# Ledger of designs, part 92: designed miniproteins, single chains, continued (3)

Each design is a single chain, and the fold is of that chain. pLDDT is the mean over its residues in the fold that is shown.

## One batch from the design tools (miniprotein)

Design m11401
Fold by ESMFold2-Fast:
Structure m11401 (fold): chain A 88 residues (1-88)
Amino acid sequence: MEPVFIINSSGTVVKASDGAQALGIKVGDVVEKIFVDGKEVRFGDLLVELSKDPSKTVEIEIEFASGVKVKGLARLTDFGELEVRIKE
């Protein structure tokens, strides 16, 4: 299964595939920092930007409060949550 996880509007991981869990993603972990094109952005600002074009995907790097760091392709779900597909 492709390593994918979902972050709610508050920046908390609410769902993680078996592949994402194997890479250290845990339900209940919290986004500490997020980067787009090497620039730190606010999580809420990213959600607002993606809401302007629901077809848009963006490459991001996330650092979690646990210390886990991942890179992936992010999109906004129909429920206003961030879906991230981890890049290998």
Scores: mean pLDDT 83

Design m11402
Fold by ESMFold2-Fast:
Structure m11402 (fold): chain A 74 residues (1-74)
Amino acid sequence: MEEAEELAAKGALDFEKKKYEEAAEHFEKAIKLYLEAKDYKSAGRALFYLSEVYEKMGKYEKAEEYKKKAEELF
């Protein structure tokens, strides 16, 4: 599995387990790798998941910021 895809999968698993801080860290690392690879579609999906993670943490301003970044990549 590519490193970015593995990190995104770990983030999704952490999110399911309500490990929101760990989920955010894994998605942020995946997003960085996707953007470096110019895989904007995968980066957009990971940014959308990251926005949901921050919403679950009650960090609504960060959630909105990452949601807008995700929408810009579609």
Scores: mean pLDDT 84

Design m11403
Fold by ESMFold2-Fast:
Structure m11403 (fold): chain A 97 residues (1-97)
Amino acid sequence: SRKLEIEQLGAFALMLISIGLQALEKGDGEAAAESAELAARVVEELGRLSGLRETVEEALRLLEEAKRAAEEGDFERARELLRRAAELVARAVEEAL
């Protein structure tokens, strides 16, 4: 089922973002950046299945900025960007179902 695949990809992306947020709390910018990059790959697949181009493109932009912020040691900005990306991913899943 396409709906089940969208739900599973959304849940996986949100889990990866959560791992990134936990890494930032531990001061691990490298792990946070890796989680953001992995979440972006999952969100790209979500976009291909859902057709929600604008919401997905914005989420991908936020995840790329979060990765860069985490790599630069700006953990407050990385945290804010990851939270915003999570909100957009959740919205994309709701709109696609």
Scores: mean pLDDT 88

Design m11404
Fold by ESMFold2-Fast:
Structure m11404 (fold): chain A 67 residues (1-67)
Amino acid sequence: MEKLEEARKLIEKAIEAVNKGDFETALRYAKEADKLFEESDVSPEEKRRLAVEIAAVYLLAVGKELE
């Protein structure tokens, strides 16, 4: 599942960017992960798990950027 693994790596990079205060980079990684995640052929449970992680990054990155 190459697209799923790439999406997970992008989520990890997005989380690292949030921790460093780079919210623009975090949002870009989250968007890329979201696209790969949508194209992945995995179970609904795995998609739900990744969607929650991507949503958390979006909320952290966009919420702080708007402040």
Scores: mean pLDDT 73

Design m11405
Fold by ESMFold2-Fast:
Structure m11405 (fold): chain A 64 residues (1-64)
Amino acid sequence: MREEAAEAARAGDVERAIELIREAFERYGKDAAMQAAKAAVLEALSRGDLAGAARIAEETKRLV
């Protein structure tokens, strides 16, 4: 989940990253979702996608 969410964010697929974070929360709980979100946010920031990074963080906060 964490690696898959990071890969989606690296590819620029913010919607897929958010979906994978939600799946991590539903299957493995809050800590897993937070780790997946952190990895995805870092990948988005590395790409210069500040809006995508903010959206991933906001959606994760609403979920947990």
Scores: mean pLDDT 82

Design m11406
Fold by ESMFold2-Fast:
Structure m11406 (fold): chain A 63 residues (1-63)
Amino acid sequence: SAMEMERLRREMELSEGVAEVSYGVSVLLERKGDKKGAEEMRKLAEEQRRRAEELRRRYEELK
C-alpha cells in the first residue's frame, strides 16, 4: 500500500541518518583515544545500516 511504502521510506531514511551520525561520532571518539566508545558507535552504525537495507528490500517488494 502507499501508506506502507511511505512508512518504510521514512524508517529507511531515519536508519540511514542514525548510521551516518553514529559513524561520525565513532571517528571523533577514536581520535580522542576512546576505542571502546568508537567500537560501540561503529556497531550501532553497522546495525542501522543493515536495518536500512532490509527496509529498502521491503520497499522494493511493494513496487
Scores: mean pLDDT 86

Design m11407
Fold by ESMFold2-Fast:
Structure m11407 (fold): chain A 95 residues (1-95)
Amino acid sequence: ALELAREGARLALKGGLLAAKEGTGKGMLKGIAGALGGIGGIFDAEVLKRAEEAARSAKGGGDAAYHGGKLAGVKEGKELGRKGYELGKKALELA
């Protein structure tokens, strides 16, 4: 059930690393790392909430950093991470 969440988080991290290569990504990397940690298997509502906030923060920074044509990779990673977070949250509620 959490496999998609973990893969989404990994793609989000790859997108963040791409953004960081353009020289703007330190805060965004922290946001993505937070999302990855939350999705990675700690079933805590607060951790999942922080992961969502980190993903949203990474979205803003990533979109700004990649306005020149690298936006697709960052956006795809963030979307998969967000979907994974939502699935993990629902799985937690059913557990």
Scores: mean pLDDT 46

Design m11408
Fold by ESMFold2-Fast:
Structure m11408 (fold): chain A 93 residues (1-93)
Amino acid sequence: SEAEKLFNEGVKALGEGRYEEAVEYFDKAIAIDPEFALAWFYRGKALFHLGRYEEAIEDFQKSIELARRQGDLPLQQESEENLKKAKEALKAS
């Protein structure tokens, strides 16, 4: 799908350290498919790398909600761990 193509471009940008571009790709993927749990999760990771911890927290919370509804236990667990890290980083800021 178009959302999956944009998501894959975002993952590539994230892997290359292009965090702002990664956020833009994930924004577009989420706009097409708001239930795309992985897109919320990876946008949260990109936002975390940018020091945008409050926005990362919101994205990880959304990823947890969607992963739970979709029965994606691995994504739920990874999102919960990243949520904890983002909350700790926000307190240290």
Scores: mean pLDDT 93

Design m11409
Fold by ESMFold2-Fast:
Structure m11409 (fold): chain A 93 residues (1-93)
Amino acid sequence: QETKDALQAALGSLKKAIEALEKGDVREASIYTTAALLHLVAAQLFASEEDLPKIEEAIEKVRKGMRALDAGNLDEAIKYFKEAIKILEEILK
C-alpha cells in the first residue's frame, strides 16, 4: 500500500513536471522532478521483488530526464519523463 501511494505521488509529480516544461518553466519542472525522484526512492525501499526492477527503471528514466534538463534539452527531458510515467502506469494497473 505504501509503495502504491508513493508511486501515485511520483506519477502526479512527473505529470506536473511535463506541464511545467510545456510552459517553459524549467525551475518548476526541476522542483516536480526532484519530488518524483524522492517518491520513487521511497517506493523502492518498500517494493516487492516483482515491482523493484520496474521502479529502478523508472528512477533511471527520471535521472536521465534531470540530466537533459541540466543540459537545456527540454524535449529529451519530456521524452524520458513520459517513459517513466508509462512504467509507473504499468505497475499501478
Scores: mean pLDDT 88

Design m11410
Fold by ESMFold2-Fast:
Structure m11410 (fold): chain A 61 residues (1-61)
Amino acid sequence: AAPAPVTHPAIPASKTPLTPREQQRLAEIDAKLAAIDPSTLEDRIERGVYEALRLIFETLA
């Protein structure tokens, strides 16, 4: 079990929070976005795709 970082404040959005499963999926997308290095055109395109997926996921949730 990993320790919970208490210095990670979550600012509540105007939208209702998703289920724990959906929140986990969004966190995985956020992790992928943070890991992508926009040094190449392909990486920038991939980041754009994940950003679009994240937005769609949040909108349809």
Scores: mean pLDDT 65

Design m11411
Fold by ESMFold2-Fast:
Structure m11411 (fold): chain A 60 residues (1-60)
Amino acid sequence: TKEELQAQIEELLKAYEEKEAELAEQVKTASQEERKKLAEEYKKWLAEVEKKFEELRQKL
């Protein structure tokens, strides 16, 4: 149902907010090299979340 798809979208947004907060804390004390690595991991994670979001959007 649309309600179920909306709930899944909200879950993805919540996960995004939590990941942003986590990374914000990690980058405060990270070296430049560590921040570069964190950025790469984040980009990869974000791409997966974007893919799921698009799948849910297409099902609406």
Scores: mean pLDDT 78

Design m11412
Fold by ESMFold2-Fast:
Structure m11412 (fold): chain A 54 residues (1-54)
Amino acid sequence: MEISEETKLRIAAARVELAAERGAEAVTLDDIAERAGVSRAAVRAVLSGEVEMA
């Protein structure tokens, strides 16, 4: 899966915002996906760091 720079920034912002609002342990991949407007798979790929490595 190819993740754009814009998508990475949106996911990072969504994660920070949700952690500030609810606490990091209450935030799920689905919550981040909803806030960022992307798929759960995209959130997982960005957080695992798999996307930019060949």
Scores: mean pLDDT 73

Design m11413
Fold by ESMFold2-Fast:
Structure m11413 (fold): chain A 65 residues (1-65)
Amino acid sequence: VFEKLKEKAIELGLSELMAEEVARILQRYIDGEISADVAKQALISMGLSEEQANELIKEAEKLKK
């Protein structure tokens, strides 16, 4: 799951370092530790656009059990 989220972030144009941090935030969302709104705000605060953040949240939702 983490690797798939990292790959998606890289596909959206993020560096490997940024993609790793994004994957950690999205993994916390998938695990139920944080809400989608908290995850989205964290991604935007890292410098992602709202569009990039929304696409990543949508991808994480597909992987949520």
Scores: mean pLDDT 80

Design m11414
Fold by ESMFold2-Fast:
Structure m11414 (fold): chain A 55 residues (1-55)
Amino acid sequence: HMTKEQLEEKIKQVEEDLERTRAVLEASTDPVIQRVAQHEIERLEKELEELKKEL
C-alpha cells in the first residue's frame, strides 16, 4: 500500500501527464497521434480517479 506522501506525489505526476497529453491532442492533426493521446488521457483519468479514492 502507498503512503499518503507517495499517493500525493503520484497524483501530481498523473495530473501533469494529463495536462501534457491534452496539449498534444489539441495541437496534433495526425490521426495516429490523436488516437494514442486520447487513449492515454482515458487511462490517466481512470488512474487519477482511483488514486484520489485511496486518500
Scores: mean pLDDT 83

Design m11415
Fold by ESMFold2-Fast:
Structure m11415 (fold): chain A 70 residues (1-70)
Amino acid sequence: PEEIAEEVRRRALELGATPEVAEAAGRLVRAVLSGDHEGMQRAAEELHRLVLEHPEDGPAVTEAVEEVLP
């Protein structure tokens, strides 16, 4: 799970997401793949808040997740 989460974080950065948004996306993916339901809820709330602050980063996060996740 960690390797896929790091790949999502790295890809989001390559696509132009801010480091904070890319980190949050990676944390969400890690929690989802680990079955950490509490961590997933927390990470999803954080990512949602950060994307509202940086709406230009939404497409980068979406594309990174779509490319990396099977």
Scores: mean pLDDT 80

Design m11416
Fold by ESMFold2-Fast:
Structure m11416 (fold): chain A 82 residues (1-82)
Amino acid sequence: ALSDTQLKILAVLDLAQKAGQSLTAADIAAFLSISVATTSATLASLEAQGLVSKDAATSTYSITAAGLAVVSANAAQIAALL
């Protein structure tokens, strides 16, 4: 099962994708009011799971199709976290 922090980050990236944006770890950290260190560690875990993709050239993150499916499946839990 995914942690609450993992679900929050996926939800932020889903919103960013709908807006046509890719976010850095610092952007996500600022949006969620959490540390960059926690955000970076969580993003690395999500990338390893195939739920997030990293553009190494820009250090920006985007949600994958698998990540979008997770957000949809966990919509009620995500709503309770925000």
Scores: mean pLDDT 82

Design m11417
Fold by ESMFold2-Fast:
Structure m11417 (fold): chain A 77 residues (1-77)
Amino acid sequence: MVVRREEAEADATQAARYPGKVLIAVTANGVSVLVEVPEDADRGESTQDFPGGYRLRATVEVDRETGKARVRLEREV
């Protein structure tokens, strides 16, 4: 099977309801995923399985000084 990867840059959103944590909503080509990055970490990851036998993996790397995030979406078919 072929692995397809999509990449996007996103700004990190600091949620006041989650002190010391960053919630990042990622949207690329109509796909959305929410990733939580703890205050003591620069990276977060979320994986989701779909009924068609596909897996979506989202990885996020956050620069906490700038609030900027780098996002990678990987789709396995």
Scores: mean pLDDT 58

Design m11418
Fold by ESMFold2-Fast:
Structure m11418 (fold): chain A 85 residues (1-85)
Amino acid sequence: SLAERLRELARDLRELAARVPELAAQGLGELLAEGLRAAAELAESLGAPEVAEELRRAAEAARAGDAEAAAEELLRAAETAEELA
């Protein structure tokens, strides 16, 4: 169901948020940003444009090297996805 897909997305985003400092330290910010843009497209296809917007903000923070902002936006996106489920 849509609710199950949104809960799965929320769980994946929380797990990713916990790993953002590690990924940033490894120089993977650009790869993370690309993945987050793909996740935003998925969120839009699920009818969750607010989650998509939060994921795009996370992607921009990741590209800019702002690990703290990227993690915060990911946690916000996860919370929004869970509320919509």
Scores: mean pLDDT 86

Design m11419
Fold by ESMFold2-Fast:
Structure m11419 (fold): chain A 55 residues (1-55)
Amino acid sequence: MLVSARLSGVKKEDLPKLIKAVNEAQNAKTEEEAKEIVEKTAKEIGATLESLVVE
């Protein structure tokens, strides 16, 4: 599953956590699970999720 997210306000220190979340989302069984993983991580790091595409 391909996951593409556009985020603003991401700190450099939080990039590894975001990358891990995107990789986990790509291995999710459903698009809903993939979206929840990315949205939860964005909120945890204080970033704004501008767009999210799951293919």
Scores: mean pLDDT 79

Design m11420
Fold by ESMFold2-Fast:
Structure m11420 (fold): chain A 68 residues (1-68)
Amino acid sequence: SVKEKLEKLAEELNKDPRIKAEIIGDDTLKIETTLSVEELIGLVLRIIGDYPEFEVSVEGNTITVKAK
């Protein structure tokens, strides 16, 4: 399910102490980071590549991943 995919992604991302990934509702993952802009872009590209079924948006140091 979408929620199970987001939960697995959140668990993996939360292994990095610079990342706080939290599920909001059943279809949205909020990722707050202290990453540099270059590292943030790299993470966004990896998520887009691995989860093309998800919509990814960025605002400052926060990434939002949502089911399309």
Scores: mean pLDDT 84

Design m11421
Fold by ESMFold2-Fast:
Structure m11421 (fold): chain A 60 residues (1-60)
Amino acid sequence: MEKELEKEINEALALMVLGITKTHMSEEEVEKVKPYIEKAIETGSLELVKEAIKLADELA
């Protein structure tokens, strides 16, 4: 139950990061972040969400 909820929250966070990135960054920069977000959605990993955020921040 807890693990399932955590995965859903992490998937939602990854999708939110993707949406924000698409709004505020160039298409080329979005494509660099996208693989990390896709893997975060597939695995439900908070660490991959954090890596995507760090990469997006470094590119901005």
Scores: mean pLDDT 74

Design m11422
Fold by ESMFold2-Fast:
Structure m11422 (fold): chain A 85 residues (1-85)
Amino acid sequence: LSLEEERAILSAFARMAAAINRLSPNANPEVVELLLEAARRIDEGDLEGAAELLEEAARLAEEAGLEDLARVARRLARQARELAE
């Protein structure tokens, strides 16, 4: 995959995580906002900024008891950092 395709996929995954959380009975609006902002940063090529937002989303998700979402956000943060290298 090209770098532009990998960024598009990563952004899509962040948006999907936000959408899944919004449909959950345990939806946390702050986590949704961070995931969507991270997706915007990925689209703009700010992969380091996106990784920081994704790590913050993971922290808030964990505090809210959203363990699966926290794991997804941490994986996305790692992928964003790998693409920044």
Scores: mean pLDDT 84

Design m11423
Fold by ESMFold2-Fast:
Structure m11423 (fold): chain A 74 residues (1-74)
Amino acid sequence: MEELKQEAKKLEEEIKKNPDNADLYVRLARIYLKLGEPEKALEYIDKALSIRPDDPAVQQLAETLKKEIEKLKK
């Protein structure tokens, strides 16, 4: 748990240096989902999609995460 929080902090710092890197937002979304914060995960994946709306990898991950969030919301 503490390692995931540290990784999230590291990614947030990298995003400040490179705010247009969609992969950083995708990685941060995965971490927040593992931390049990699905709403925050969705926020970050939507940010990644806004940066690369036509990237099939980002699109696929966004669909997967949105489905996981729906399951957590019942």
Scores: mean pLDDT 77

Design m11424
Fold by ESMFold2-Fast:
Structure m11424 (fold): chain A 99 residues (1-99)
Amino acid sequence: MSLEELIEEARELLEEAEELLERGDIEGALEKLEEALRLAEEALRLARNEAEREEVKELVKRVLELSMEVLRKAPDNLELILRAIGLILRAIGLLLDLE
């Protein structure tokens, strides 16, 4: 898969995650966010210049934002909370590596 294809697929997954969150499908949203972050991690490995790294950074920031939204919407479900925290920590780690 090319860098451009990975970025495009990750963006589509992020749009799907946002729609699922709006509908209250927290588990579905988490699955999409986990896949989007995996694709962003693969895209980072292929990125060779600052512009490409900035595109990946924006994807990772969006995963972080939506994962924080999951925490606000699912406070009573420990499994979903822990999954969201895991995504937040992975996203922060990846953003630190991008600095």
Scores: mean pLDDT 85

Design m11425
Fold by ESMFold2-Fast:
Structure m11425 (fold): chain A 66 residues (1-66)
Amino acid sequence: DYLEKGIEYAKKGDEEGAIRYLAEGAGKSKSPEARKLLIQAAHYVAQGDFEKAIELAKKAKEIEKK
């Protein structure tokens, strides 16, 4: 699960791992809304805002469950 891995790496403060798995999740997403949130989450990781990135990734995961 790309989203769970992205969140896991973000929680560890691993920028490279978090961006990689969030980008994979965005590429696999069929929801434009979830894809946008995952791209934004990756941008927040690049800015060092891991808390905001985790929030957005969790929101994207809830959208993907539908």
Scores: mean pLDDT 82

Design m11426
Fold by ESMFold2-Fast:
Structure m11426 (fold): chain A 74 residues (1-74)
Amino acid sequence: SEGIAEAARRLADQAEEGADPDFIASQARMLADQARRLGLPEEVVQQLEQAARYAEQGDLQKAAQYLRQAADTA
């Protein structure tokens, strides 16, 4: 869970720094899949999936918000 939390925080920082939205979306989906395999709470998986969805829409601020929420919950 610490690994997922750290990765989500790093990804949130990258989103806030203006990284490519498609990259953020792809990485958030990978983290959601990893969280699911590790048996983390469904809330964490849903927050990571929401981050990916907002990144796909180009809303990197909302994506970063959900990534930070996932990190805090994991």
Scores: mean pLDDT 87

Design m11427
Fold by ESMFold2-Fast:
Structure m11427 (fold): chain A 92 residues (1-92)
Amino acid sequence: SKEVLEELKRMIEAAVEAGAKVEVSSEGDKLTITFSGLSPTTLTAIALRAIGLGLDGADVEVSISGDTLTITVGGLSKEEIEEIKEHVKKLK
């Protein structure tokens, strides 16, 4: 949905402002966004935002491994996936 897309963009922007490295990949209708180099406090804040999207009905999976946060989002159109990819490229 548009709301999920806009919140993902805001989370990416917040992570980049906090000094994170952001990487994005896709497979089918699934988008995987990986955040690395975040402090535990900032990582927790972004993870909670992603969990909130899932609780509101979005197809979202969140995993944490060390200092790396991975968010996988399903049910996105090809156009929505490309929009997130271009957004990440613009912020590099």
Scores: mean pLDDT 83

Design m11428
Fold by ESMFold2-Fast:
Structure m11428 (fold): chain A 69 residues (1-69)
Amino acid sequence: NKKAFEESGREAVEAARELLEEMEKNPEETTIEQLSAVELLAAIAKNGGHEEEAEELLKRARELAEKIE
């Protein structure tokens, strides 16, 4: 069971990184829905034991949120 959570966390990290890379190319097109998706994926990553990667994802999301204000 723990292995399934770890695998889900890894997939969440990969998905979030791809989404963040796309958002970072066009920060002005960033949506609240995309930011929420990154936050949810980071939470899944943390639950899967990928805490350091989850912190990276949240930091990048916060930087994008600052640019759209």
Scores: mean pLDDT 81

Design m11429
Fold by ESMFold2-Fast:
Structure m11429 (fold): chain A 73 residues (1-73)
Amino acid sequence: SSEEIKKKLEELRKELLRVIAEMLRLIGDEFQKLLESTDEEEKKKIEEEYKEKLKELREKMEKLEKEIEELES
């Protein structure tokens, strides 16, 4: 029903906001660790770790955006 679709859209939009908030926190954490690091090898490890974590969240964000778009169509 249209009411069930509306509820699902609200849930997906809330989940999207949660994912975005988590991404912003991770970006802040990455930059904080990079500022505190004095070693180039440590900086590279930080960048690799956060690149992978951000990739996973970006993929989750894209999946949620696609689901929202399909339900709005």
Scores: mean pLDDT 87

Design m11430
Fold by ESMFold2-Fast:
Structure m11430 (fold): chain A 70 residues (1-70)
Amino acid sequence: HMSFEEKIAHLRELIEKVKNPALRDELERTLKQAEELYKTGTPEDELKANILYLAAEGMIFAEEQIEKKK
């Protein structure tokens, strides 16, 4: 079990390892938006924050798989 803040911090550590700097910047912007939404404290915004978190996580894993094959 991880808090949302811990989940975001974990993804930021993974983003540091992303080799494409433009993608890294996009991922950081996505996580910033997720944090902003989560901080509103509404259930709707918390859901949106989690969707953005999952999208960022998926992008990181997809990029890592592509880089592994180069």
Scores: mean pLDDT 80

Design m11431
Fold by ESMFold2-Fast:
Structure m11431 (fold): chain A 67 residues (1-67)
Amino acid sequence: SNKDKILKIIGEILRLIGEIFDLQLQLEQLKKNGGSQQQIQEVEQQIAELQKRIDDLLNEMRQIDLQ
């Protein structure tokens, strides 16, 4: 059903939010402990990629609701 598809997408989004949270904590530690600009940029890029994946999943949910 459409509801089952939506629930699966929500589960994926929740997992990605958890990964972003862990990366944000890593970013805070790098900034606090004098991590390199390259290390900081790499973590920020990973966060941005995960946020893009969430946006794509939200768009998929919208398409299901339009069917």
Scores: mean pLDDT 87

Design m11432
Fold by ESMFold2-Fast:
Structure m11432 (fold): chain A 55 residues (1-55)
Amino acid sequence: MSPEEQALLAEMEELAAAEKDPEVKAQLEAIIAFLKAGQLSTAQARAALARLKAL
């Protein structure tokens, strides 16, 4: 895993741990899981995170 992917995963895991909205937390955890499974590129994960932050 690239340093860029590792940094993004760490950021998303911190956000998920601090998130109070269970729906937003579940979506963050889904993005993390798909990125770890190689189902999402780093760019796709960032786009999903940016969209989620806009909610």
Scores: mean pLDDT 79

Design m11433
Fold by ESMFold2-Fast:
Structure m11433 (fold): chain A 75 residues (1-75)
Amino acid sequence: SAREAAEYAKKAGEAVMAGDLEKAAEYARQASELAPTEEARRYAELAAINAKKGDGAGAIEYAGLASQEARRAAE
C-alpha cells in the first residue's frame, strides 16, 4: 500500500542516519516494490542505488522524496 511504501522509505532514511547503508538499501527496495506512483518508485530506487554505492547523503535525500510522494498518494 501507499502508506507501507512511505513507511519503508522513512525507515530507509532512518537507517542511513544510523550508518546502516545495507539496511537502508533493503528498506528502499521494499519502498520501491510497494510504491503507489512511478515517481515514488523512482525516488525509492535512487535511494537504494545511492545506499549501495555508499552515498549516504544521496540515499537520505531520495528516501525523503520517496516517502513524501508515497504519502501524497496515500490519501
Scores: mean pLDDT 86

Design m11434
Fold by ESMFold2-Fast:
Structure m11434 (fold): chain A 74 residues (1-74)
Amino acid sequence: SLEERLREAARRLTEAVARLVPEEEREKLREGFEKTLAEDLELISKLPPEEKERLLEQAIAELERLTAEAEARA
């Protein structure tokens, strides 16, 4: 599903960014990403199906772009 793809994209971004920060900050970073993802998914869940699919696809593409940028800085 698109929601599963979004969660996977968010996980990959979190991992890429975690590699750029000290070990002590990684847990806080992970918690922040998990909270933001949960809040965003809750908001998206209230949208019409067609708009939800469009936003999920756009969010996945943006997260994949950010992951590539973070990995390039590692």
Scores: mean pLDDT 81

Design m11435
Fold by ESMFold2-Fast:
Structure m11435 (fold): chain A 64 residues (1-64)
Amino acid sequence: MEELREGAERGLRQAERLLAEGRATGALSVAHFAKKLAEEAGDEELVRRAEELERQALDLSRQG
């Protein structure tokens, strides 16, 4: 369980960096992976954070 939460947190930090760099597709993939780890860990807060990053990545991709 701890390794899953640590993996999710690491993924969220990576997704945030990719978003800051304008890498929408990469950010979406990493955020989605982090969400799956958070779901397996049963951490609803991390799931919500991952969903927010996925939304931001999708919004960024729509900007062209």
Scores: mean pLDDT 82

Design m11436
Fold by ESMFold2-Fast:
Order: C-alpha cells, then structure tokens, then sequence
Structure m11436 (fold): chain A 81 residues (1-81)
C-alpha cells in the first residue's frame, strides 16, 4: 500500500511535535500493524530521550498488544530502564 508508507512518515513527523495526538496516532498505527518493529523501537527511544516515560509506556503496551516479538519487547524494556 502506497498510502501506508505516507501514513508511517506522517506518524513519525507528528511524533516529533510531542503532542498527545501524535502519541495516540502512533498507538493506533502500532495496533493496525502499520509500523515495523524497528520503527516502534525508534518511537520509544525518542520518547525516552525527551523524558516522556508516560508516552513511552503507552507505546510499549500497544506493541505488546499488537504481538511484537519478545526480542523487540526486551529491547524496549532495556530502553525504558
């Protein structure tokens, strides 16, 4: 889907603004499996870098619910420490 790549870019750009809307959009895209596991890790890294641990935990919970691999979940848990 060409529209899927555009949505992925929009999610990352919206995330840079650090709004609640950006975080909710990222969660929706994770649950819809529109983000790769690498993109999910990158979103969490950016949230932690910005000290938004609440947003990072919300994204992590969405990743678990979406069935992201145990290896990727462990990487996220290490970032959240």
Amino acid sequence: HMSEEEIKKEVIERFKSKTVEGILQAIDDILSRKLTEEQIVEVIKELVKNKDYSGANAVYRAAKKAGVSEETLKKIEEILK
Scores: mean pLDDT 72

Design m11437
Fold by ESMFold2-Fast:
Structure m11437 (fold): chain A 57 residues (1-57)
Amino acid sequence: MDEKNVKLVKASNEALKALQAGREDEARKIIEETGKELGLSPEQVEAIYQALKDVAA
């Protein structure tokens, strides 16, 4: 697996934990920071964040 996939999985797990704890702002920052590092578009970052919110609910 390439390093980008590993970073995204780790960030997604951290963001999911933050969402489950009610820390939506922290979860958004985690995904935005990782998305910028990986060169993801703002639209891709938002899609990932919304998917994690759906999983956390």
Scores: mean pLDDT 80

Design m11438
Fold by ESMFold2-Fast:
Parts: C-alpha cells; structure tokens; sequence
Structure m11438 (fold): chain A 82 residues (1-82)
C-alpha cells in the first residue's frame, strides 16, 4: 500500500539523517551535507518534522563551511515545515 511505502521512505530518511550526523561528528561537512540533503528530500513528502530536522542540520553544516546564503535558504525550508 502507499502507506507502507511512506513508512519505508520515512525509515530510509531517518537512516540517511543518521549517516549525515555521523559524518558531521567526524568534521566531514561536505559529505554530511549530501546525506542531509538526501534525507530532507526523501522526508519532505512523508515526514515533515524529520524533513525540518534534516534541513536544520543541513543549514548548520553549510554555516560551518562558511556558506551563509545556503545555510539561510535551508533554515527557511525547515521553518516552513514546522
């Protein structure tokens, strides 16, 4: 069913978010950003709260990389989903 696929997509998004957190903890910000983007995109239609968390973390790693405009963009996306 579509509901089952939604649950699978939410679970996968949570795993992608966890990978981003692991890479961020290692200072691998470019890779962390890639995983957070994947998590946010997958979660956006199925789990808005998870998507917001992913976009917040994405904004945080862009800020750590000095990419302030990208950080502000993704912070706004997270706020829209709350």
Amino acid sequence: SEELWREVEAALAAMLLAMGKILESKGRYDEAAQWYEKAARLAEGVDPELAAIAYDNLAKVYEKMGKTEQAEKYRKKAEELR
Scores: mean pLDDT 87

